# Designed miniproteins, single chains, part 64

Each design is a single chain, and the fold is of that chain. pLDDT is the mean over its residues in the fold that is shown.

## One batch from the design tools (miniprotein)

Design m2211
Fold by ESMFold2-Fast:
Structure m2211 (fold): chain A 81 residues (1-81)
Amino acid sequence: DAAAERAALDAYLAALRAATPDPELAERLVELARAIAEETDPEKREKLLEEFRALLEEAFAANPDGRAALRAALAAIAAAA
């Protein structure tokens, strides 16, 4: 369901912005998450996921509770992919 997948992506991106303490870092995470969702090549997607994980760790070094909300959103996106 394309509408449900778009809604899940939009919700995930909103959660990333809300949970990320640094607004510049939040926008970088959002752009990377969008690139991952739109990437059709699984090897390139894996590379983007590695970059996303590194940036996410940087963003949440001081806010580990934000990771729990993002994990739930990531699970929803993975189920929709």
Scores: mean pLDDT 72

Design m2212
Fold by ESMFold2-Fast:
Structure m2212 (fold): chain A 58 residues (1-58)
Amino acid sequence: SAYSEQIRASKEASSELQLQNAVDGDEEAVRRARANSPPDHAAGLDEFLARREALKAA
């Protein structure tokens, strides 16, 4: 795809910030990020969720 990297990066940054808040204890932020992601981007969210689980385990 030759679509703009700026738009993609902005959306991913927003998702990252929501997951950072969830790591701080707000699981609802994770739920919202997951619900708003299309299947094509689920792999990215899965990676962020795995990071959250690792931090909760630590």
Scores: mean pLDDT 59

Design m2213
Fold by ESMFold2-Fast:
Structure m2213 (fold): chain A 61 residues (1-61)
Amino acid sequence: SEEHLRQVADEVLATAERLIAAGRKDEARMQLENLRVLAEQLSPETRAEYQARIDELEARL
């Protein structure tokens, strides 16, 4: 379900943010790349929201 995919996406996003805070930038990049693939399964509006959040985190790398 899309609700379940959103929950998984939120967990991946939180993990990426923790990795960035820990200076584990290569692992954070991998998590964000995986999240971009997962986001393709979401509705266009929800996907755009997650893409914006991914872009924000990538800017911190």
Scores: mean pLDDT 86

Design m2214
Fold by ESMFold2-Fast:
Structure m2214 (fold): chain A 68 residues (1-68)
Amino acid sequence: GGKNALYGLYHGIFQNTKTSQQHRVDQAASSPDYPEVARQALEVMQQSADTLATITGTEPPEIKVEIP
């Protein structure tokens, strides 16, 4: 049904966003800008999680940035 297709689409976007933002954090780990990059990555991941929750009518998933 349409709800399952919509969930799959936004879930895929959310997972891709998490992977891309975590990679960005990992690349910045040795940079003095690391805390700012980690904050920006967390914000982008949280916005994606909130979008998924809004579209699916569920609670937003817990967002964590992995420290390298």
Scores: mean pLDDT 74

Design m2215
Fold by ESMFold2-Fast:
Structure m2215 (fold): chain A 58 residues (1-58)
Amino acid sequence: GPVSPEQLARAAAQVQEKYGLPARAEGDALTVTGKDGRVYVGRDGEEVLAAVVRAVSS
């Protein structure tokens, strides 16, 4: 389902704290930069989780 801007901002902070990866909430999307320098984007709860998994696995 849709993720609120506040939930996206919290997810970005958690990614930065747990994985040391650059992460930012931009409007309705979470953006995470993977270890390979690629940017992964998620706009709903499932996409946000997928973006984090792909970024940390890069």
Scores: mean pLDDT 81

Design m2216
Fold by ESMFold2-Fast:
Structure m2216 (fold): chain A 145 residues (1-145)
Amino acid sequence: SSILAQLEELRAEARRAGDQELLDAIDLFERHLASGERLPSTWVAASTLLPPAIRRGYEDLAEAMIDLIESQNNPFVLRGVLLRALGVAIRAGREDIALRILDRLSTLELSEGDLKILERLREEAREKGMEDVVRRLDELIERAR
């Protein structure tokens, strides 16, 4: 699977950086993928792994981590994770990942505070020339007003 290959690449990077917290999160997430068992800390590991996976363009791994976080059925936590992940994707130039995150955000009820974050992210996306991301952000913001 592409997910396991992307995890191995991320593990090699974490080893080179001496990032023990990231290595521990990778091990916990890999156990989840191998056993299907979900511990309360497994979604925290997924949240820790998500930003570095997005920066590397590991789309399959990022989607698997978002699926795990979404499965906790906590919309407050999911919104916060998705908004942060969207910012990381835009700043890293990962347009395809940003669009997938926007698809998930479009299914959630957004607060006034969330809309202000999206308005700032729209400007960042515009500066990056991410025309499809800008269009999707405009649609999402307008629907929530």
Scores: mean pLDDT 85

Design m2217
Fold by ESMFold2-Fast:
Structure m2217 (fold): chain A 94 residues (1-94)
Amino acid sequence: SVKVVSLVVTPERREEAIAKVKEALGADHIYVAVASDQSAEFATELAKEIERLAKEAGVKVTVHVASFGTEDGAREVADRLAKKLEEEIKKKLE
């Protein structure tokens, strides 16, 4: 069973972001969209933390972390996440 989870997080909510990721570690794919003017740096740190948590839990999960600091970037990330979720759902059903 392929399970996909999508999360939107901000640097100010780092603790909540980590908690949500821990809950989502049972998924096959986790898509994380970081929304902030500091999103690139936070996305890098969050990706490392997620990888560490997955290794500690002994879980194999594919994590996709995307960041955007502009409206155009935010739209592109949202479109890509939606497309990936649709592809995974379609493959699961067909």
Scores: mean pLDDT 65

Design m2218
Fold by ESMFold2-Fast:
Structure m2218 (fold): chain A 96 residues (1-96)
Amino acid sequence: ATASAGLLAVIKVTPEMSEEEAREIAQEIKQAVEDAGLASKVAVKRTPSGDVAIFLLFETEEQKEQGRALLDEYAAKYPNITVLDMRVEDIEIHLE
């Protein structure tokens, strides 16, 4: 089935947050989104810069808005988390 909406969350590694901690937070976010039944697919990837990216695909725009609200809660808690709207096609290039 084709997803209709996508989000990207990037957790930037900083002196205060290691790559290991960023990965743990990314896995927590992935699990929370999957447990809520919001995303059709979620993938956690290391970026070439050593940051952690979370790619999320949603079946509907409404599910994306709920997923965005969940991600915004984490971004409010961690200033090194950036949440971006991203096209499904651009996300699918990064999913394996």
Scores: mean pLDDT 81

Design m2219
Fold by ESMFold2-Fast:
Structure m2219 (fold): chain A 116 residues (1-116)
Amino acid sequence: DEEKEKAYQLAQQHVDLLKSYADQLKELAKNKDKLSKEEAIKQAETLVNNMVRHAVLAGSYLGDVSKEDAQKLGDQIDSALTEAARAAGKVDEEIGKQLEAARDLLTASFNSIIQK
């Protein structure tokens, strides 16, 4: 199905950006001592906001793909957000907790779409 393939490709592009932001958060966490705490927090908040945005956009395609592909995309989103939350938590505990809460809400929403 050409329409399902296009939806999958668009969702995967957002997942790839999500993985890139997670890698940037891991790098920020490794180098946080080279920044002021205020600057590190500001950079982490920007990355977290971008990640949530792209997770929502990827999730918007889950109903348009096969259940198998939706599960694969959902698993990738959950994995990337989990890694990012750990990295964000190393920069600031509250930012890490905020991203964990966003992940839990998004995962519940995506599972509702996949199971239907």
Scores: mean pLDDT 89

Design m2220
Fold by ESMFold2-Fast:
Structure m2220 (fold): chain A 75 residues (1-75)
Amino acid sequence: KAVEEAIEKAKKALEEGDYLSAGSAYYQAGLLAFREGKYDKAVEYFELSRDYFEKAGNKFAAEIAEKNKEEAEKA
């Protein structure tokens, strides 16, 4: 349910063209999925987070999302 709420926030941010908020919401979804042991879903959400942070021009946040994606891939 918490993952679904984060994804809903991401979709609403995307409707408004707010890539920074979308990246943040997908990042939260990735963290929640990782905590639940849903590593495949965590990889998907961290990848989306990275891509939207890149589109927002926030290279630092995109780099953090990529590192968490790599950790989820190894889990």
Scores: mean pLDDT 87

Design m2221
Fold by ESMFold2-Fast:
Structure m2221 (fold): chain A 84 residues (1-84)
Amino acid sequence: SVQELIDKAIEELKKKVNLTDAELQVARSILHRAATLALRGKSKEEVLAEVDKLIDYYKNLLTDEQREAIREAARKLIDEIHAR
């Protein structure tokens, strides 16, 4: 299920970077948006552009390392959905 893919992405993200509960909610929201767009057939490029807009919106709440880790998690999530 989509929820299972998002939960897996969050667990992998937690292994790479430390996240507060608030930062974790931001990451989950970004990954949920990525999953929704990928399932609707949006290209990887289009989905990553939306992810980058959301990361920029939350830039004052996230470190550069957290932003890159979230972007990587989103890339992997998109690839898993498109491989279905």
Scores: mean pLDDT 86

Design m2222
Fold by ESMFold2-Fast:
Structure m2222 (fold): chain A 57 residues (1-57)
Amino acid sequence: SEMERALEEAGRRGQAAMDEVFARVKELRAQGKSQAEIAKELGVDVESVRNILEVLA
């Protein structure tokens, strides 16, 4: 079904984007960047960065 394929594709795109964001957050944190600086660099909310860092900790 087209709808089933679209949902699977959206899920794959979401997972790939999430993996890339996690890798970026790790790199920027290793460089000593603050949560606000990471958020600006990635174009996301500071709250999103904080949640990612909590998952990584």
Scores: mean pLDDT 74

Design m2223
Fold by ESMFold2-Fast:
Structure m2223 (fold): chain A 66 residues (1-66)
Amino acid sequence: SLEEYKKKLEELKSEIEKLRKTVQDNIPALNAKIQALNDSIAELVRKIKELETKNIELRLKQFEEK
């Protein structure tokens, strides 16, 4: 659902921020994890926008029927 994707997106953003704030090292593994999380966030943002568009369409249909 849209809410599930939004929650997942916020969780991933929080994890990235923790990793960035903790980074005092240039550990390749940590940088790779941050990049993977950024890629996941970009994908979820796209999915959220798609679902928001569909949700608007559904709400319009519900309004027409009520």
Scores: mean pLDDT 81

Design m2224
Fold by ESMFold2-Fast:
Structure m2224 (fold): chain A 58 residues (1-58)
Amino acid sequence: MKSSEEISELLRKAYDFYEEAKKAGKSLEEMKAAEPDPMVRNLVELFALADEITEEAK
């Protein structure tokens, strides 16, 4: 099982990667192609979906 530390590191890594890629103008497809870790890819996809829902809710 993953420790809370490992989960926190994974979330931070995925968030930083997502934010940097957004600032670079990369699409979700490019982000997923650049990240070999399936868990990080899933987190990036969740962040993108959350942003879309939040933008629509505003």
Scores: mean pLDDT 76

Design m2225
Fold by ESMFold2-Fast:
Structure m2225 (fold): chain A 71 residues (1-71)
Amino acid sequence: SSMEKERLAKERSRGSQESNSSGTDSYDKTKKKSDELGLSRLDSLRLASESGYKSTKETMDKIEKERKEKE
């Protein structure tokens, strides 16, 4: 439905990372690393979401590898 789609879009643009972070410390580390890697906002949100189930380090390494393959 449109409400569900709007909620997801809103989360992707800003809130998803906050909702899926384990606190300000995790959020700050994710932001710093994503900036260093030149990650898009979508990749940053993906990292935050995956961190809920997997270690942030593992998710970051995976995204970094995929990015380097693209570049």
Scores: mean pLDDT 57

Design m2226
Fold by ESMFold2-Fast:
Structure m2226 (fold): chain A 88 residues (1-88)
Amino acid sequence: GPVIIAVDVKNKEKVEEIRKLEKKGEVVAAELFNKIVLAAPAENKELLFEIVEDILAGKLVAAVLPDGTVIIAPREKKEEILKIIEES
């Protein structure tokens, strides 16, 4: 299956790595809410934009954990995500 990575924008080292790969044309990236960066191989551009659209439409929720890990899940899993955040 396609690989999509999600990174907290505060993780400047990983964001810079993504931007370098984006400049080489190896990945495509999208920044959401000034909080997260999503990236995928350039061949998976359509899938990345589909996920971005679903997040913006509220079909998917995105959460950043205290350690900087990003979780993306269906809206129906919101309670499970909140529990993970509270236990972190």
Scores: mean pLDDT 78

Design m2227
Fold by ESMFold2-Fast:
Structure m2227 (fold): chain A 86 residues (1-86)
Amino acid sequence: SLAEKVKENFEKIKKSTSLQERQEAINEIYRAVEADPRLTPEQKERIRNLLLKLHYWLVWQWENNLPIDEGLIERVEKEILEIIAA
């Protein structure tokens, strides 16, 4: 299911040791969301915006040698799952 693929890739983001692995996991979620015909264009746009914000936050954290904010990642995951469930 889409929800399982989202959860799987968020686990990969949290466990990854490189920015590239995190970016690949975000891209997997993005592709799965865009390909799902059950989601409305509005749901897809909301999820895209959340993934884009997460991407820029992870890049900023990486460039500034800051630890990953797991709480922020989990909040984004929850919001995406709530959009999918609607």
Scores: mean pLDDT 88

Design m2228
Fold by ESMFold2-Fast:
Structure m2228 (fold): chain A 84 residues (1-84)
Amino acid sequence: PTEEELDREVWEALALIVSAVAKIASPTEDKETLAENVTRMLVRLVQEGAPLEVVLKTADYIAEKLGFSEEELERIRKAVEEAA
């Protein structure tokens, strides 16, 4: 695979894991609660040394797949950037 394909596979895999754990932590259809759980997990990943660019790409993908609003995505991105 190309370097771009490997990078994509990494942040897509991370997005799937974060989405799954967020749903387990909040077994609800409430998007606000899911967004809060995703935010906490992504902030923790940056604090543990995950590259900011990868985590922001992961946030974008999760927002698309879970149907978060632009406002929710912006809130997630801001929290992640502030944690870096």
Scores: mean pLDDT 74

Design m2229
Fold by ESMFold2-Fast:
Structure m2229 (fold): chain A 68 residues (1-68)
Amino acid sequence: SAAEEEKKKLLELAIQRAILVASSLGKIEEVEKKIVSDDKVEVLATVDGKKYKVTAYTDGTIEVEKLG
């Protein structure tokens, strides 16, 4: 349905937004993408030897957590 296609587009945009945020922190070496729910994605990125979790919501909210 059109509604399901729109949801997929919003999740794809959220993933791309999370990757752009990770790329702004430095050189991305590795990235792992996870769809958590209909409105939430998580990107685990290794950037300049440091690990980050970027959580992106379909409403445009982004959270960045530096992992130990």
Scores: mean pLDDT 85

Design m2230
Fold by ESMFold2-Fast:
Order: structure tokens, then sequence, then C-alpha cells
Structure m2230 (fold): chain A 73 residues (1-73)
């Protein structure tokens, strides 16, 4: 639904800001869980990001990939 896509976009933006600001891992975990609950990321993708919470480059690359996916929907 359009509402889920809007929520996913808001969560991705917040995740980008939190990663960029060096926020607590707890905030990143919560945002990744919410993206998975919306069905926007797979369990495998969520688990991979949870294993790499300190890898800023990997998190930003993931966020950019998902943002491009939203633009094509």
Amino acid sequence: SSEKLEQAGELLTLLYLKVSEGSDEKDLVELLEKLHELGFISEKEKDEMLRNLKDRKKLIEFINEKAKKLEKL
C-alpha cells in the first residue's frame, strides 16, 4: 500500500540520519526491525545489517539501495 511505502521512506531517512550521526546501536536495531515488520526488507537482509551495525559504509550502501527501490515503485 502507499501508506507502507511512505512509512518505509520515513524509516529509511531516519536510519540514514542515525547512522550518519553515530547514534546508539539500539536505535539502528529498532529501525531495521520496523522496516522488516513492514515487509520492506527480508529477514536475511535484516540479520545481515544487524551483524554489521558498526560498518557505516555497508549500512549507507544498503539504505541507498533500498531508497532506489522505493523510487522505482
Scores: mean pLDDT 84

Design m2231
Fold by ESMFold2-Fast:
Parts: sequence; C-alpha cells; structure tokens
Structure m2231 (fold): chain A 70 residues (1-70)
Amino acid sequence: AEEKVEEAKEVARRAAEAYVAGDLEAARAEEERFIELVKELIEEGHEEAAMEALRYALEAGREAAERVAA
C-alpha cells in the first residue's frame, strides 16, 4: 500500500511539473496514471492511503496553478 502511495505521489509531481512546463499532453497522461493508482488503492480497501495521495495531488495542483497564474 505505502509503495503504491509513493508511486501515486511521484506521478502527481510529474503531472504538476508537466502542467507548469505547458506540456498538457504529458500532464494528462500522468493524471490518468494517478487516477488508476487511486482506484486500485480504493479497490484494495486502502481508503486512507488513497486520501493521502489525493491530498498530496491537490496541494501539488494548487501550487502548479499558482505558478501558471503568476
């Protein structure tokens, strides 16, 4: 579970970085992978782990949006 959470966080970081770089195609691909990992965590009964990954992604997304808006 923890290994999958760390993978999801890494994927979320890559999505945010791609978004800031203007590579929306890469950002979308990483977002799709993130959604898949979160679905797997929920399906396996690791709801707390899924929430941790989602909170991390939300913060990364806010930070990325803030940089793009500046």
Scores: mean pLDDT 81

Design m2232
Fold by ESMFold2-Fast:
Structure m2232 (fold): chain A 100 residues (1-100)
Amino acid sequence: SREELLEEFEKYLEKLLEIAKKYTSEEVLKKIEKIIEETREELKKAVEEGASDKELLEIFKEYLEKLQEILDENNASAELKLEVQKVVAETLARIDEILS
């Protein structure tokens, strides 16, 4: 359902913030916090504009790519990259179940 999809997006953003706080510097944390805020605002805007579940997932995936760019550009540790990869994979698997 739409409610379950939005709940999974929010759970992902909360988990990402906790990982970032634990595994990164203040400077990189600030960049990740900005992407989290931008992801929330873009998804809210899309919902208000009547976006489909597929369109919301496309926006979400775009912001996953932006996050990966930040991690790569800031030489994120292997540990941080692994923790992010794990939470992304778990979130995408859960979304696939919701949309099936």
Scores: mean pLDDT 87

Design m2233
Fold by ESMFold2-Fast:
Structure m2233 (fold): chain A 84 residues (1-84)
Amino acid sequence: AAAREQARERFLALLAELTAASADAQEFVDRLAEHFGSSARPSAAEVRAELRAGIAAGEADPSAADSVELARATLAALEAAEAR
């Protein structure tokens, strides 16, 4: 429980940091991909669509609750970066 909460807090802090460092939604997505060592460069629109689809699919599955919450936080960070 405590370890899970700490991991969640670290991820939320990462999202806030990347949102603050990014000029737009695409830079936010690129920075997030770089942080996780991904060579993929999806568009911000693709990531938003995937997050929304994943949230909708996961809402009915109790085992996906943590993933859905993190996906919602990521979507909120992406939308905050887009609003610039």
Scores: mean pLDDT 81

Design m2234
Fold by ESMFold2-Fast:
Structure m2234 (fold): chain A 63 residues (1-63)
Amino acid sequence: MSELEKEALELLEQGLEYEALYLAVKSKSQHPKLLELIRKYLEKNKDDPESEFRKEAEEILKE
C-alpha cells in the first residue's frame, strides 16, 4: 500500500472526507473504501469547479 493511500485511509477514519478524497484521487488508489468515497463524490458534486480533479476521479473508477 502506498504512503498516500495509507494517509487517505487514516484521514477517512478521522472523518476528514475531503482530504481523504484528494489523496485517494492523487494516489490513484484502487482500495474499496476509497473507491466508494470517489463514487459518492462524483454523484453528489456534478457541478464541481475542479474539472481536472473530477476527470482524474472518473478515470480511477474505469480501472
Scores: mean pLDDT 74

Design m2235
Fold by ESMFold2-Fast:
Structure m2235 (fold): chain A 86 residues (1-86)
Amino acid sequence: SKAKELLKEGEELAKKGIEEGDKEAFKEAMKKFEEAYELAVKNKDEKTIEELKKVVAEMLLEQVRKNPGFISEEEAKKLIEEELKK
């Protein structure tokens, strides 16, 4: 599905952003995850929603670990909670 494609693209972009310390690439990845989530919700694709929540949480925690100062642990938790509530 398109949602799964966006999830994969977002994950690859997030990993590159984390590895290279590129905050713009990481922000673009977060936007792709949001688009994937909206599409999965619209299509009632529960499996993709659950996968997306796990991937977003993992990428946010890795960003905090690898690039401290780009996003705080508290900011990462807030972003995860916002996605979970949508």
Scores: mean pLDDT 76

Design m2236
Fold by ESMFold2-Fast:
Structure m2236 (fold): chain A 67 residues (1-67)
Amino acid sequence: SEAELKKKKEQLRELARRRAERLALAVQPDATRIEVRELSETEFEATATHGDKVTTVRLTSPLLEKL
């Protein structure tokens, strides 16, 4: 059960990272670079950049907080 929880947690973290990337791209579709940072086990920050224009979005995964 502990090994299964660890695998599920890793899968949810990867899904959260992809969601943060999609959110940043939705806010700034013309982005030439998107960077995702893991701030904590449950918090992610995605930064979308186009020239001097920078947009940052943050995402918290409630499912990861409950695990």
Scores: mean pLDDT 79

Design m2237
Fold by ESMFold2-Fast:
Structure m2237 (fold): chain A 94 residues (1-94)
Amino acid sequence: LSVETVTLAIGNVLRVIGAEIDMELVAPLSPEMRELIREIQRLALSARTLEQAREMQKIVDETLDKALEYVRQGDLDKAIEVLREGLEQLKTLL
């Protein structure tokens, strides 16, 4: 496991934490949303190669930006759907 892989994986985890804070500033998050975000955070830290970490970064960024936008629109059901989709995409990289 390279230093570059670990650094990027930690960066992905910090991105997830920041997005969760941003979402909570807009609306209270459901237990389901918190569970999905926690699972995304766990998978983001699990990268074993630099290529996995880079692909995870793309999925994390796209998923969290889209989820935050739906939270801002008050559409929590779509935010949950986006988080579920992102989680499944992350699972395919492992």
Scores: mean pLDDT 88

Design m2238
Fold by ESMFold2-Fast:
Structure m2238 (fold): chain A 76 residues (1-76)
Amino acid sequence: MSEEELLEILEKLAEYLEENPNASLEELQKKVAELLGVESVPKEAVHLFLTAATLYKLGMKELALELAREALELVE
């Protein structure tokens, strides 16, 4: 997955979190899986993607990408 694709995923996830602040872990797992084009993601990967999306929103782009890459290792 390219850096540009990861940034687009983090942007979409950040927007989803703003629109759905009370989303359940199950709903967040489904959304992350949808954005990645996979059937499911482990809870640990979801938490890393959520943290990465938050950091991306705060302008910490490089740190957000590092966490997103770490999360991808758990999806494989």
Scores: mean pLDDT 83

Design m2239
Fold by ESMFold2-Fast:
Structure m2239 (fold): chain A 92 residues (1-92)
Amino acid sequence: SLPLPSIDDVVDAVREAAKALGLPESTIERIIEAVRTLDDALIRELLGPEHAARIDALAPTETQRALLVASALIAREVDPEAAVEELLALLE
């Protein structure tokens, strides 16, 4: 399948994935806000300093950074494996 081309497409995919995983609307809106802002400090907090230093290699596009941030935040609220599977299913 094609990667999501824009932040709005990532937001739509994240909303559907988080809803399917049963997350509260307040949690979904917080995750979407984080995806829209893509703050470097948040990325460092979520990934740790070693992975954050490699973020340009791990997620070189804004869309990839958004998906990575969304995946990490959803994983904090649910089983990480279930979160990854749901997000990958939306990309098919």
Scores: mean pLDDT 70

Design m2240
Fold by ESMFold2-Fast:
Structure m2240 (fold): chain A 111 residues (1-111)
Amino acid sequence: SLAEYLRRHFRRGPVAPEVRAAIDRAAEKLTELAKKSPNPELQKVLQEAADAFRELRDVSGEDVPEAVHLVAGQFATRLRELVAKGADPEEVARLIQFLSEVAGEVLAALR
């Protein structure tokens, strides 16, 4: 999983309380969005995205931007792949935009 990849490949370190709060809010928003999705494949991808965002709480502050971009990029790719499998393109586009917005909120909290 991407969460396991983050644990192995990114330095662990203290994250400022405001960045941690932004990460927790991002994960909560993704979890709530997953619960509202009628598509079980979209629900699974969004829940995995929430879990990956939670792993960012243990990433060194200097590495958080790279880790956030990796998480957002990987899940945007997975969401696009679901369109080829019959997911609604408009729903997927909205979810990718939402993922970009929550990633941006975490990055904004960095300073």
Scores: mean pLDDT 84

Design m2241
Fold by ESMFold2-Fast:
Structure m2241 (fold): chain A 87 residues (1-87)
Amino acid sequence: MSNLEKHIEKRIAAQKTAKDMALVTGSMIQMMTSVGISQSTTDAQRAKLIQTQYKSAEELVASTEMNKEDAAKKAMATFRKTLNELS
């Protein structure tokens, strides 16, 4: 029915947008980690950045059955919190 078809179409569009947002967030975290490492601080700071990158990646993977937009926001918030703690 047209009403059901419109509802399904809206859900597909939302899921596609959420997936794209998760991919962009993952790429940004990877880039920020690379920049942090290349700015050459202590070994401890580099290790913490690498650990934070893995933790953020796990948050995105855990979103497979969840809202990927919320997962992307959570992963980014976790990464930013660690960067602030290193500052």
Scores: mean pLDDT 59

Design m2242
Fold by ESMFold2-Fast:
Structure m2242 (fold): chain A 107 residues (1-107)
Amino acid sequence: MITFAKDGESAAKEAIKLIKQGRKVAIVAITSTGSGLTASKILNKEGIEHITLPVGGKIPDDAKVAIVMTPDGKTGAEAAKELEKKGYDVILSDSDPELLEEMKETY
């Protein structure tokens, strides 16, 4: 499943719900927004172990929760599809539906 969150707080909140259901969860966040850092802070306060890595990094097999940092929404969307194929529920942070149209659907 791939879902959208407008910011790191919304992404962390959604991730926590999925994690409590026993799901593997990845948050994909744009580096320049600081949302990945915000999500990590919230997960730490909830006692949730997670890894933070750049897009293209290898997620360890035992990592049930990951924050993947991306330079832009296009790279993030491509990473989200790969993570979903690996069995992660993916939350695309910084993905306001109105803003996604401005980020372009085409290459």
Scores: mean pLDDT 77

Design m2243
Fold by ESMFold2-Fast:
Structure m2243 (fold): chain A 80 residues (1-80)
Amino acid sequence: MLSVEEIAERVVALLRAGASDEQLTAFVVDIAKEENWSGEELAELFRIVGEAKARIAAGMPEDEVLRWLKERLEEVRKRS
């Protein structure tokens, strides 16, 4: 199981590398399988990753995106 920090760091690394939507989808699905998330949690995870992509594209600092991702992922874990 990955920590929230490790998941957030991998998402940011993939986005910085210009990962395709297919690569991002595969990563999100793999995390959801490891956490036994489906339905609403999986949909929220896709929304979070999409918002992180938009924030990076808008020029938000990596450290700020990373902090935001950690907070959102922690909330998903607490609700699951």
Scores: mean pLDDT 80

Design m2244
Fold by ESMFold2-Fast:
Structure m2244 (fold): chain A 109 residues (1-109)
Amino acid sequence: APPPLPPLDVLEVSPLGSGRGALYAAGVRQVGDRWEGEALAVSTGGELLRVVVEAETREAAERAARESARAALELLEQGKPEEAIRKVREIAKRHGAEVVGIEVRRLRV
């Protein structure tokens, strides 16, 4: 079995607006000799985008995760999940990170 993943170092979390607000979060962890960044965005409409990126350095993973979280939320709030996916891939590539997972879900609100 693969070893349990180390805990995520939470870098940035958006404040929830008045109990009905959108949320984004970004974190980073070291996995072996690589760094994993995770970005999460949840829209007020109940759409979730989760992205996992892998990079050689903590700084690359951190930048990719933070920018991906913010950009994903902005585009999900506009009802543009496909553009959010494309933007996240562009952000990862720009920072020298590789996208290793993308998940899009609809939540019951």
Scores: mean pLDDT 79

Design m2245
Fold by ESMFold2-Fast:
Structure m2245 (fold): chain A 87 residues (1-87)
Amino acid sequence: MSPFEQSLLQWYEQVEKEANEEIQAVMVRAASEEVLAYIREHRDVELAETAIRVYREQIERNKETRPVTAEVLEESLRRLEELLAEL
């Protein structure tokens, strides 16, 4: 597991502790914008692929219990996949 993957997973552990789904969704959206900006600037394909995998796993974890958070993750995943196709 890469240091980036570990940091991202640890951050999502903190997100899961947030009881308010609306705040959780905002946290996910903010982090996703930072990840997209980083990958776009550095053109790091391996980090993009790692982020895509983590986002897919988080969508599966949240889709039944936190549907709003899952929708934000799905939006973020689509944007990341689009960015990866342009790299």
Scores: mean pLDDT 78

